# Designs tried in a protein design run: designed miniproteins, single chains, continued (5). Part 19

Each design is a single chain, and the fold is of that chain. pLDDT is the mean over its residues in the fold that is shown.

## One batch from the design tools (miniprotein)

Design m16630
Fold by ESMFold2-Fast:
Structure m16630 (fold): chain A 94 residues (1-94)
Amino acid sequence: SMEERREEMRRALEETLKGVPQTFEVAVLPEDPSEPPTNVLTFSLGDVEKLVEVLLLIEEAREKGIRVVLRFLGPSDSEDLAAYEELVAWLKSL
């Protein structure tokens, strides 16, 4: 169920965040695997619930054949809610 997948993602993100906002990069993988990923957006967030939403939307994009990945870049000193909202809107438009 969606609720079970949400809980699994939450647990993985709690391990990543460890109580500190983290910076993430969203990238599209090229059709040629020898080429580097293309950065779409960089954002920082400490809210596990919002990151679960992003991961679920990325999974939906992948089911539609779009090769989207989320990359962990490390700790952040601030949250970027505007970038988060832009990312969510973009993923929902796919």
Scores: mean pLDDT 82

Design m16631
Fold by ESMFold2-Fast:
Structure m16631 (fold): chain A 58 residues (1-58)
Amino acid sequence: MKDSFKDDLSELKDPEELELDGKKYKVSPEHYLKYLTELQHAKDKKSLEEKYKKLLEK
């Protein structure tokens, strides 16, 4: 998909909660799905979790 109003719709909807290391973070549904997809294909899950933790905490 090139450009879609899906991103805007995702922000209008209730944010999805992502749980990392027992902590809850509010993310858009699209970001949550991207994280899960990257997690499945990630060579190092720890690195991915750390990256997202820093993004969500800052």
Scores: mean pLDDT 65

Design m16632
Fold by ESMFold2-Fast:
Structure m16632 (fold): chain A 97 residues (1-97)
Amino acid sequence: VSLDELSEEHRELVERILKIVEETQKKLEENPDMSTEERNTLIGEAVQEVARLAREVGLSTATILKIQKTVIDAIENNLPLEETRKRLLEILAEEQG
């Protein structure tokens, strides 16, 4: 599904999520001395913010869980933003269809 096939709210959600992922990945890369506890807190905060944004847009609990899993995978495995975008678009296409 292309970005043009999504609602404006879903397009804005994808871009906001990608910004959170990018900022979190950057913070982890710039802070190699970060403790496991600090890393887990940072990732947890990112995942909670993503869930909040998704709930505000009115996504189902099942879709929110899929988005959260994708965000965790993206951050922990340092996935490229283009791969993360693709996964988010596929999840949102299922929600809209």
Scores: mean pLDDT 81

Design m16633
Fold by ESMFold2-Fast:
Parts: sequence; structure tokens; C-alpha cells
Structure m16633 (fold): chain A 78 residues (1-78)
Amino acid sequence: MDELIKNNEEKILEVAKEELKLMYPDKELSLETVEEFEKEVRERIKKALEAGEISEEEAEFYLKVLDRAVELLKKELS
């Protein structure tokens, strides 16, 4: 699982950038926008878990992917 994330960092960053642009088309890519994105995606994962749409293991994986995507986005904005 962790190795899959590490081996796909470039793809994770690409997808995260595309999703950010789709969710916030009128906002500049900034630390504030990245933090809003993190909060929104984290809440979506929590709601899916509470609704039984995903397993606890899937939720853990999605949160790890989100954490890595946010870290990569912040590095590009620094």
C-alpha cells in the first residue's frame, strides 16, 4: 500500500492538480486552496466511511493518498 503510493507520486500529484482546478476553477493554486481541498476530500472520505460505502482499510488508504498529494502540492507552491 505505502509502496504503491511512493511508486505513483507523479500520478498522484497530476490527478490532485487536475481535481483542484476542477473544484476551484476561479481560484489560483495557493496554500489556502490546497488546505480547502484537503478539508473537503477528508470530509468526503469520513462521510463515505460512515455511510458504509468504503471499508476502514479503504478509508485509511485514501487518507494516506490525500496526505501525500497535499505534501506534494505544498512542495510545488514553496
Scores: mean pLDDT 79

Design m16634
Fold by ESMFold2-Fast:
Structure m16634 (fold): chain A 60 residues (1-60)
Amino acid sequence: LRAQVRAVVQQVMTHYRDALSDRVTPLLAKGKDAAISAVLQFLRDTLHLSDALIAYLQPG
């Protein structure tokens, strides 16, 4: 179960990385913290992910 959830989450992450890149790139010029906050907010608002699922998407 956990391994299956991880695989699905990684596929979703890969698919949305390109969209996140386009959104985050202008914010990186304003500061690293702003970019990180925008990524986390996008995952919560756009994908409606719980905090537990967001933890699986965060880089290690």
Scores: mean pLDDT 60

Design m16635
Fold by ESMFold2-Fast:
Structure m16635 (fold): chain A 75 residues (1-75)
Amino acid sequence: SQKDQLIQQILAILQQLKALVSQFSGAERQAGIQSVDDLIAFIQQHGHQWSVAQLQRIKAVLEQELAELKKLLAE
């Protein structure tokens, strides 16, 4: 239950990251989308193997990355 909620939250953050990298062009867009899609697949396949504490840490790191990318794209 708690793991399922964390995994869904992590996947939602990754979908937001994918939307942001989709604003790039050319090779950078393709590489960014591929990287996020690979991470989504990894979380879907292996997320339940991690502890709640590990999933919380992953979520926090991705939230920080999302915030930084939003700042970069805002100007």
Scores: mean pLDDT 86

Design m16636
Fold by ESMFold2-Fast:
Structure m16636 (fold): chain A 93 residues (1-93)
Amino acid sequence: MRREEWLTEVDLFEELDGDPERAERNRKVIDEIFEAEKNGDYEALARAILENDLFWAQVELGLARMLAGKPPDERATLEDVILWLKEKKEEEK
């Protein structure tokens, strides 16, 4: 995951929506996501991804749902996201 792309999304939505409080909350969530990734804390990373509405987080949730074999109308669970993140890491190395 690229932190720059997540931050660019937040900056774009702040510009479009004029909601600096939401932008600040989203930047904090992005920091939590990338801190958890650095620490290898897949549970914290998965929770942060599951609990926000950022575009890139929704992409990760969609991929986790597909890996779990769930239909598009069914939301990925915390366990689904953890499994997706571990699978993604294993494929990279």
Scores: mean pLDDT 72

Design m16637
Fold by ESMFold2-Fast:
Structure m16637 (fold): chain A 96 residues (1-96)
Amino acid sequence: MPLIVLSPLAEKLLTLIAPELMAKSPPGVLTLEQAIEFIKRWQEQSQLSQSELAEVLKVSQSTLSAAYRGNFEKTYEVLERLLKLWSPEATLEVLY
């Protein structure tokens, strides 16, 4: 199963939003399930609807819905766009 590899800045940003999810992860990587939970927590913390979050991220609502259903490519896209809202220097890579 592919893993998402975090740059040090991405790891710091994710830790600010959900420190309990990061504490359960091996350093510098996220599973698909953790990435989905992170996106859900940010939506809840921002008080945005799914349609409003999709608009902020400049993705379709269908893309965000697919990300929440566990489509890895869409989850990766949404997570990367979320991180880029806070820092363009934050990067993600895929480990297959």
Scores: mean pLDDT 79

Design m16638
Fold by ESMFold2-Fast:
Structure m16638 (fold): chain A 104 residues (1-104)
Amino acid sequence: MEVELKIELDADGRPVLDVRFSPELEAAIRSGDLEAQRRATAFVLGAAYGFFEVLAEKTGDPRYREAAEALKAQMDAITDPELRAAFEEGYKKGRELAEKFLKE
């Protein structure tokens, strides 16, 4: 897995999405592979969107809805099919992680 996602609580007890890249992905980004960087960014945006969308659905907190809407607007600007696929993969994982967190 090129990207690892975890949920942590910040100092105020709010859930935060922690993102870690594989050593191989970090090396590609550092070498100037812009396509690897763009795919990683699209995946992270998708994961954050899915995460905040689930929090908005389950808690009704308008702050999570606003965060999800802002991330969706960024995604709607992406027309590249490869980047959209990376976003959709991230979105699915972000939703699964948030659902698991809220059921615990």
Scores: mean pLDDT 76

Design m16639
Fold by ESMFold2-Fast:
Structure m16639 (fold): chain A 75 residues (1-75)
Amino acid sequence: SKEAEESFRLGRELGRLGEETGDEGLASGGAGAAGNGAYLLKNEEAFAGLKEAGEAGNKGDAVGAGRGARKAGEA
């Protein structure tokens, strides 16, 4: 549970920074951390945020990818 909590916290923080800065590395890092948390807890809301992050990332939208990662980390 602590590992999942830390993964979601990191996902929120890195996703927020990616959303604010448009940095693809921060958005991707946030999505990865939130993805770990989602995997550990099987959290449906987190998976929805990860889908948004992936779709934005596929379009080259780092801000949108960071937003999706932040939402996933907030689940």
Scores: mean pLDDT 81

Design m16640
Fold by ESMFold2-Fast:
Structure m16640 (fold): chain A 72 residues (1-72)
Amino acid sequence: DEEGIAFVRALAAGDEAAIEKALEIMKLSREELGKLSEDEIIGELLNKGKFPLVDPEVLRAAARALKERYAP
C-alpha cells in the first residue's frame, strides 16, 4: 500500500513522528534500536511492522537512517 511505502520513506528521511511510530510497532526503545544491525532492523520492520509491498531498498535506507540516528 502507498501509505506503508510513504511511512517507510518518512523513516528513511528521519521524520521523528515516523520514528516514534516505528518504535511503537517494533516495541523497541531508542537505545535498543541503536544496538541493532541494519539487517536486524529490517527484520523487525518486516516481521512486526507488516508493511506490504515495500521496496527492499527503501527498507534498507530506513534501517540505515534509524541506526545512524541512534548509534553513539
Scores: mean pLDDT 70

Design m16641
Fold by ESMFold2-Fast:
Structure m16641 (fold): chain A 110 residues (1-110)
Amino acid sequence: SMKEEILKILDEMGELVERLPKEKLPEALEILAEAGKKLATLLPDVTKSIGYQLRIIGIEWEYKDDPLKAIRLILEEMKRLVTELPDSKLPEALKIINEAKKKIEALLKK
């Protein structure tokens, strides 16, 4: 239930990002990469946690000149990560995702 709510918010953020002007995409990438790295710290498996963090950093650097592609890839990594989270960490994950969504929505207003 709460996991499905988080996945729905990730899909909604994907839709919001497609509506952003091109000049706001680098800032949106930074917001989502930070959220993804924070989500990864909630994984109890340290090796998996580090793996997701390095994967997200790699996407940021590889696709720095294509921030929309980077964002789409990071959202897919975040979806996989959320499916692996224990139920006890879902409330913290929901807070992280809601903060990221608010920051993306703020970019649409400027």
Scores: mean pLDDT 89

Design m16642
Fold by ESMFold2-Fast:
Structure m16642 (fold): chain A 87 residues (1-87)
Amino acid sequence: MKEVKELVEQLVEANINRDEAKLKELSEKLKADKELAERVLIAVGIAAELYRKENNLPALSEKSQEAIEKASEEEKKLGEEIYKRLS
């Protein structure tokens, strides 16, 4: 999880700063490690669903909530941190 958190942090900062060289470096790292890429994508997906809930509806559908509940505690925590940072 620490490596996933560090990679997500670097991706967010590189996007804000429009650092193309850093984005390329991080993209190559994700291509080399499918498991790492999957963990990062899950965390980002959770953040997106949380953002949608806050802006569109006070509650998500039961099916969407179940998908979030099935994620690991570490993935949920990382997703919440990303959402709070970007909101």
Scores: mean pLDDT 67

Design m16643
Fold by ESMFold2-Fast:
Structure m16643 (fold): chain A 74 residues (1-74)
Amino acid sequence: DAAKRERLLTILGWMVEEYERNNSKDEELVKGLREVRDWLEANPDASVAEALAAVREHIKDEALVAMLEALVRS
């Protein structure tokens, strides 16, 4: 589902920009967000399931993962 994948990529890009703009001290979270964004950009044909698997692999915050999954499913 290309629309859900594009939504996830847009949200991740926005989150990276906001965390960097606000001088976030959570370097591991920002790194994880960048890694998922970069992976999605490198894999334009990836399914929503593969995109969510990348989110779970690179982001350690389970509440944020659950929020991103819910946003993609809505």
Scores: mean pLDDT 76

Design m16644
Fold by ESMFold2-Fast:
Structure m16644 (fold): chain A 63 residues (1-63)
Amino acid sequence: MVVVAVAENLENALLLLHELFKYADEIIIAKDLNNPLASARNIEEAMEKIEEHGLPVWLIGVS
């Protein structure tokens, strides 16, 4: 199952990552659904990648 959310700021991103990692093993960080930027397996890694690439980003949960 693929689950998708959009993060517009760092607080929103952190809250969304907590929800997505409840049921996804990996989060793809993307500019949009066709433009993946990075992947992360935990919240700390994901937040680092989001800060590196800038906001807004799409967060795509992968199981």
Scores: mean pLDDT 81

Design m16645
Fold by ESMFold2-Fast:
Structure m16645 (fold): chain A 86 residues (1-86)
Amino acid sequence: MSLADAIAQAAAELPAVEAEAERLIAAGRAAEVLEGLRANRASIEKAVAALEEQGKLTPETKALADAVLAALEALAARAEAALAAA
């Protein structure tokens, strides 16, 4: 799997990640969600940086990565709000 393929896979899996995060937050497991989202974000950021360094970051891959990162940030904010309310 290439780094670009990994980003595309992350984008394809995003609805399932969002649904699982929502279930875990509702179950009072927001801290676990935050840990998972932090790891996922770091992985995507590392893949983007590596592709950019290699000159292989296409606008299409960048757009997918940006969409994934924005969704992960929104989920993290929701998990942080739930944790602060606990």
Scores: mean pLDDT 84

Design m16646
Fold by ESMFold2-Fast:
Structure m16646 (fold): chain A 75 residues (1-75)
Amino acid sequence: GARATVTLSNGAVAEFPSERGAVAAAVAGAKEGLAATITFESAESARRAGDLANRYSSVSATVEGRRVVVTPVSG
């Protein structure tokens, strides 16, 4: 998997060795009301991660080149 950096809206930063790990961290943060930006080494990894994140009803994900912006969806 591609290495990714997840930055939460509260300033927390963590690195993940996989797209799945990065998305899981962003989705967990979203359940606590935190937005996340995930930065990948490739735009292709970002697109796959964005598609994966959008499978979760608790988040909305937007792909911006090598970045995925994950925003909590308040229901």
Scores: mean pLDDT 83

Design m16647
Fold by ESMFold2-Fast:
Structure m16647 (fold): chain A 51 residues (1-51)
Amino acid sequence: MINEIAEEVAKEIEKDNKLYTGREIALRYAQKLLEKNPSKEIEKTIESLKS
């Protein structure tokens, strides 16, 4: 599961051909985690990263 999500994020970064910050990468990873395993805790983490 974790490896699959990390691979999806890596492919999106590669495809977009954009410079991403560590926070942006973490945000995308958290969003993918939320899709696979919805939880209030992950939602709060996403909100914190957007601040």
Scores: mean pLDDT 69

Design m16648
Fold by ESMFold2-Fast:
Structure m16648 (fold): chain A 92 residues (1-92)
Amino acid sequence: AEELEKKGKEAFKKGDYDKGFQLYTQAAQQLVKKGLDAYQKGDYKKATELLNKAADILLEASELLKKAGKDDWAKQLEAAAERLRALAEQVG
């Protein structure tokens, strides 16, 4: 997840917002998958940590997209992040 996040940030710096959006959402999806796997195994603390980290990544991407005028994409990622944080609170 961290490598995809770094690549996404570099894509945003280069003005490649499509690639940045894709890489950040892939990074978050990897963390969500790991969080759900942890939840299935009864590791609720790890599940909560991974879901919150996924939400943080999506919020970072949302702020970068807002600065670039990509408001629709930013709104989608912000909504997804808030849902993941709500899920993390229910798990932990």
Scores: mean pLDDT 84

Design m16649
Fold by ESMFold2-Fast:
Structure m16649 (fold): chain A 90 residues (1-90)
Amino acid sequence: MTPADIVELLRKAYETGDKKYAEEAAKASPEDAAGLAMKATAYALQGKLEEAKKAAAEAGEMAKKLGSDMDAEDGIAEAEKAYEEIQAKK
């Protein structure tokens, strides 16, 4: 599964409100910096905010080691907002 496939699963989770897509995205995310950032978003969409924060912290540390700036915290904030909007629709 490519990063683009994972992003599509996250989009489906947001659009449908069905957490199964977020669960699939979390499972499919690789253990690199980009994959950990996607996993953080997937956990946030499932309401697993502690796991999301941990994955984002790991993504940030890996990005620093590679000399890359990664804004995993903004991704989590956006996913938390999406999760709240999905919950409000119920």
Scores: mean pLDDT 70

Design m16650
Fold by ESMFold2-Fast:
Order: sequence, then structure tokens, then C-alpha cells
Structure m16650 (fold): chain A 69 residues (1-69)
Amino acid sequence: MTDEEVLAGAERLLSQGRFKEAADAVIALAERYLPTHPELQPLRDALKANPEDEELIRQGIAALRAVLA
């Protein structure tokens, strides 16, 4: 599965109200990029604290898409 497919999957989970699973997917992908993109750390930490925050999950997806671009 590509990183873009992971993000598409997270958006699908989010649209289904599966916020914790969407957050977990975003966190796992963010942690993979942390060694090269330490700016993702505050977002990763916020998602771990608030895994059912829909807006925060959307922000995570957008931030990771920016990293992948």
C-alpha cells in the first residue's frame, strides 16, 4: 500500500465515522516521516491526545499530503 493509499484510506475511515482508526493510520504514517520531518511531531502528539477529533485528523491528512508532494 502506498502512502497516498494510506491517506485515501484514512479519509474513507473518517467519512465512515471511524475516527480512531483514521487517526491511527495518520499517526502511523506521521511517525514514519518524523526522522526527516520533525515538524509533524506536534500534530502526531495532538492526534494521540485527541484521536476522535475530526478536524485534527483532517489537518493530519493535509500535512502528510504536503510532505508527500
Scores: mean pLDDT 84

Design m16651
Fold by ESMFold2-Fast:
Structure m16651 (fold): chain A 93 residues (1-93)
Amino acid sequence: MEEAYRLIVEAANLADEAARLAGNLEGQILAGMALLEVAVSKAIGEYDKRLLERAAQLAIRAAEIVLETTTDEEARRLAEEAIRLAREALELL
């Protein structure tokens, strides 16, 4: 569970950075929502699985939007990494 939490935090931060580099406001909002769900999960004290699953899905969606809307190579690389980490986290939940 702590490992999944860490991977989702990394994925959400990478998705946010990718969306910021791409200038994609929708991606930034979704990545921000992922970080909020992760923060709430931690605050509950048990790394709530449902909140972590939602956070991972939001990070994936943010990264997918970046990949659909940008040709920036660095933004695409960060988005692909975010998706990989978030999917790995979902396998641990």
Scores: mean pLDDT 85

Design m16652
Fold by ESMFold2-Fast:
Structure m16652 (fold): chain A 88 residues (1-88)
Amino acid sequence: SAMEEAKKLEEEALKRTKEALARALALARQAEADPSLTDQKVQEMLALGDELHELGKKAEELSTRAGMVYGAGSGLVYMMASSTRIAS
């Protein structure tokens, strides 16, 4: 159902948000170790941001279609989806 899909997407987006934050931190540490790679690392961080932005949009769309998503308490994912929708 649309509600189940929205909930699964919210859970997936939260998981990917945690992974992206870990990757961003690793990239920041690498930038400190080798300044010659800074531009590449910035580009990689922007790509992670775009990925999370797309996940947020998808979660918001499915949540809206479901009308009500029980367990929409995945705070960061919900905030990202709302911010993405407003910014669009």
Scores: mean pLDDT 64

Design m16653
Fold by ESMFold2-Fast:
Structure m16653 (fold): chain A 104 residues (1-104)
Amino acid sequence: SALDAAIERFLEALLAGDLAAAMDVAVGLYERHGEAGLVALLEALAARRDELDGATLVQALAGLYDLAVRRGAEAAVAAVEALAGTLPPEQRAVVLRTIDALRA
């Protein structure tokens, strides 16, 4: 599907270390598929998180959190917070600090 193809493009960009390209895909995915699309993207990211470098995963989660907050996508915000809570302590702390800064 178009959603599945967009999710794969997002993950491929992250695996290539291209956060800017990944975030452009995430914005387009939100515009086409809304909040449900971002939730599906986060579920796919969670399933494949072990394939990503920790720093890349932290940056992706921070970017997706910022996007979700700016768009009022409450279910996507909750999905980022849930995924962040499952990360190793070092990576989790970085994501949570970014989340707290965006709330301030």
Scores: mean pLDDT 84

Design m16654
Fold by ESMFold2-Fast:
Structure m16654 (fold): chain A 63 residues (1-63)
Amino acid sequence: MKEEIEKMIKEGKSLVEIATFILKKFGYSRPLKEVELPFLPYILKIEGKDEAVKYLRYAELIY
């Protein structure tokens, strides 16, 4: 997970692509829009995917 995130950052992947990769690992397969990034902790908690939040913070996509 962390090594994969670091590789995507070095390859210049967009924030949306990195977030989509992390969320897909936790079974969240719907398309992600850039405007949704600030609201992801709330969305993921409602959908029972809040464990993904720690990796989104690691990738510096959310606070």
Scores: mean pLDDT 69

Design m16655
Fold by ESMFold2-Fast:
Order: structure tokens, then sequence, then C-alpha cells
Structure m16655 (fold): chain A 70 residues (1-70)
């Protein structure tokens, strides 16, 4: 997977998570969503390293967002 594709998927997942949070989704619901999406990517043959990069970037963006709202 290219860096551009990783960045695009990461941004889409961040947006989806933020939309879920606005709808009142719990941290458990968000974690479940992320796990399901990343598992789908792995099943489609995306390398584990790319999946790990996407997970890390999404988690870092969410932590940053939470710290700014604290």
Amino acid sequence: MSQQQIDQLTQQMIQDVLDLRKQGASPEDIEKYLDQRLQQLKQQGVPQSDVDQIRQQVQQALIQQDQQES
C-alpha cells in the first residue's frame, strides 16, 4: 500500500470515528469499529505494517483531539 493510500484511509477512519463520537458512541463502540475496519484491511491482503501504521495514526489523532478538549 502506498503512503498516499495509508494517509487517505487514515483520514477517512478519523472522520468516521469523530462522527461516531458526535452521535454519542462509547469508547468501546469506537474501539470495536476500528478493530473491524483494520481486520477487513488485513483480510484484503494489506500488510500488517500498513495496518499498524493506520491504527497508530488514528489513535494519535484521537488522543490529540481529546487533549485539546480537556
Scores: mean pLDDT 79

Design m16656
Fold by ESMFold2-Fast:
Structure m16656 (fold): chain A 88 residues (1-88)
Amino acid sequence: MTPEELFEEFKKYLDDTLKKIEELANVMKEARAAGDEEKYREAARQINQLRLDFVQKAEEVSQKLPPELRAEMEKIVDEYLKKVDELM
């Protein structure tokens, strides 16, 4: 796999993970409105696990990328984490 292919695969992983987090954020919102604390906590736990898995994946991929793609990846990671924080 080329560094460019690895970076594209990572961006797809990021998009797929963000969609899952958006779905879970909606579950949290609905659970909070309904007063379902167990459902809220379970959704929050899943989002936190996805966030941890994402950070680990980003570190693994970053180590395999040249400096220019690594800098681009850091920007994408920062934007992703900011978007996740806005959804919670």
Scores: mean pLDDT 83

Design m16657
Fold by ESMFold2-Fast:
Structure m16657 (fold): chain A 66 residues (1-66)
Amino acid sequence: DKEKNKKIIKKIEKELPINETLYEILKDAAKKLGIELDPNLKVVELSKEEEQELREKINKIAEEIE
């Protein structure tokens, strides 16, 4: 669902720390959905533990929207 995916992206952008890998994924997804990411979106370095936590939080956001 295009609208669901837009909401997921915007919630991730607002609520979660964005590393380089996630930024590339979000940028590609946003382009395919015809939306723009915040041009001031801060890209941060994450530890391996923080990357794993990030995956769990993304899954939770996807569940909340659907």
Scores: mean pLDDT 78

Design m16658
Fold by ESMFold2-Fast:
Order: structure tokens, then sequence, then C-alpha cells
Structure m16658 (fold): chain A 82 residues (1-82)
């Protein structure tokens, strides 16, 4: 319980840092991710997993909309690399 709660809190802090980066990245269009990304398949899968985790934890619909948009763009790019 307590050690698991501390691990969860640390993960939430780390995820908050990723969320700040995602909020900054929200200024970039999804088309830029699709056309001008140098992300590998592994990088795309990792980013999708992180953003899905953040979206699941987020209670703000605006934050979810930003993350869902980024997830969709990353998923589309991943399909193009398939």
Amino acid sequence: MSPEQQAQLQQEIDDAMVRIAAAVASLASPEQILNDTSYSVADLERMIALYQGLAAQSTDPADRAVLDREIAALQQRLEQLR
C-alpha cells in the first residue's frame, strides 16, 4: 500500500512533466507529426502509451482533447510505417 502509493505518486510527477511537454507540443499541428516526424516505431509506441495513460488520468476535457489529438496523429504515423 504505502510503497505502491509512493511509486504511483512518483509516476504521476513524471507523467506531469510529460504532460507539460505535450501541452507545449499542442502548438504543433498533427500534420507536422505525420509529415515531418523522425520518430521510430518504438518511439511512437512509447509516446502513444504515455499519452493514453495521461488521457486516462486527466479529468479536464480540454487536456483529454489535446492528448487524444496527439494520440491519433501518432497512431496514423505508426500505421504509415507498418
Scores: mean pLDDT 65

Design m16659
Fold by ESMFold2-Fast:
Order: C-alpha cells, then sequence, then structure tokens
Structure m16659 (fold): chain A 68 residues (1-68)
C-alpha cells in the first residue's frame, strides 16, 4: 500500500541520517571514507530489513549527493 511504502521510505531515511552522522564522526575530514562507510552500513541495513529496490536506489543516490 502507499502508506506502507511511505513508512518504509521514512524509516530508511531516518536510518540514513543516523548512518551519515556515524560515518562522519568516525571519519572526520574524509568525505570519501565517510561515503564508503555509509554505503556499507546502508547496504547491511537494506539487506537486513529487505528494503524494496527503489528505496535502496534512493539511499545510494542520497549518499552520492552527500559525498559530492
Amino acid sequence: SRAARRAARDAALDRLVAILQESAARNPGDPEAQARAAREAAARWATEHKLEPEIVALLERMIDAFAA
């Protein structure tokens, strides 16, 4: 349903914010290392929670934007 998709996306975005903050804290001043750590953490979380491919693609694009 639309509500279930919205809830899954919102949960994924909330988790992405936490992942980005943790990656930045662990790799200060290194955007490439921050992006790499964030991708790894996001991939693990996506697999664990069986995220829809569209949500996975969204997370990847957002991490790319943060690294740019």
Scores: mean pLDDT 82

Design m16660
Fold by ESMFold2-Fast:
Structure m16660 (fold): chain A 64 residues (1-64)
Amino acid sequence: MLIATSLHGTTLNVVTSTGTSVEQSSRVFPNVEEAQKEKKRLEELNKENIEKALKEYLEVLASL
């Protein structure tokens, strides 16, 4: 699960959680625009995964 992302110039820092562990990774891009695109992709993928699980529960709950 994605916890946070941050941009420092062309460096994208990503913090994720797996079970009880927190993992940090960083990637350097040739420009800020490419780093921002990668950040958006990661956030979009994480949002889809969370929304897919949560939406199913909320829709069932709302129909009751």
Scores: mean pLDDT 73

Design m16661
Fold by ESMFold2-Fast:
Structure m16661 (fold): chain A 67 residues (1-67)
Amino acid sequence: KSEQVYKDTLPISPSVASAASLMVKQVEQGRVSEDQALQAVRDVARSEGLSDEQIQQVVDIVKKQLS
């Protein structure tokens, strides 16, 4: 699941792909909640200069892998 998040996010941003994959792993391990992971992914994507559309695409990828 985290590998799929990485693969799906890689074309948008390699740095965000790594962060999103890590956050999905943290949720799977019970270390963070889904809401905390989604917030962290949004924060990283925004700091990397992604557009609102790209941020939403990454968030949707993460949500699909966690649901």
Scores: mean pLDDT 83

Design m16662
Fold by ESMFold2-Fast:
Structure m16662 (fold): chain A 64 residues (1-64)
Amino acid sequence: EEELVERIFKELIEKFENSSDHPEVMMQKAMAEAVEEARRLGLSDEALHRLLSRLSQYFQDVIE
C-alpha cells in the first residue's frame, strides 16, 4: 500500500509541476485527484491521509 501512495504522489507532482496554474490551485486539484485515485484503488483511510499530508507538505514548500 505504501508503494501505491508513493506512486500516486509522484504522478500527481509530475503532472502539476508542468502546470501553469497558481500553486494553491494546483494543490486543490492534486488533493481532489488523490482522493479520487485512492477511492478507485481501494486505499485505506490511513494511506489516503498519508498521501494528502505529503501533498500538503510539498505544496506548502512551493507556495512559500
Scores: mean pLDDT 75

Design m16663
Fold by ESMFold2-Fast:
Structure m16663 (fold): chain A 72 residues (1-72)
Amino acid sequence: MELSEKEKYAGQMVAVAMGLDDELFPEMAEAIRKKIATLGKDVSAEDVQKVAETLDYETLRELIEQLYKEIG
């Protein structure tokens, strides 16, 4: 799926809100949340809502996997 950087970060915020970071990478969940927190200040609540309405579970999982690779 073709995503902008803003959509990618919004999707990562949605995935964390769903608990996917804890479900898939419990050992790194805190590091993932901290990483998203530094990126998420450039993303509005409206951006998060739009992404939540358009992205499926597999896309959200892939976004968390990408973030995990950047941290680990």
Scores: mean pLDDT 70

Design m16664
Fold by ESMFold2-Fast:
Structure m16664 (fold): chain A 99 residues (1-99)
Amino acid sequence: SSRIEELVREAYELRLEAAALGVGEGEARLSERAREIERELEEAGLTNEEVVILYLQTVFGLSEEEARAVINGDPEALEALRPRWEELQAEVAERRAEL
């Protein structure tokens, strides 16, 4: 995996941990660290759109074409994302149960 993919996965993992903790200082701290990684990706020459595409690919398993459709606000793409969002919520719930 490239360093860019590694950073995206690190940010994703921090966001999952934050979501599992729920609202509070711990969640805020982890979310801030994820944002710092996102800023590093942008400073490395990635556009904000490219960072979002990588997140959609990493978090929801979308192809680049599907990710671009979501960013463009395609209603069919947004509806197709719903089951993957439910899978992510289940992962967060499982991680919360491990705490």
Scores: mean pLDDT 79

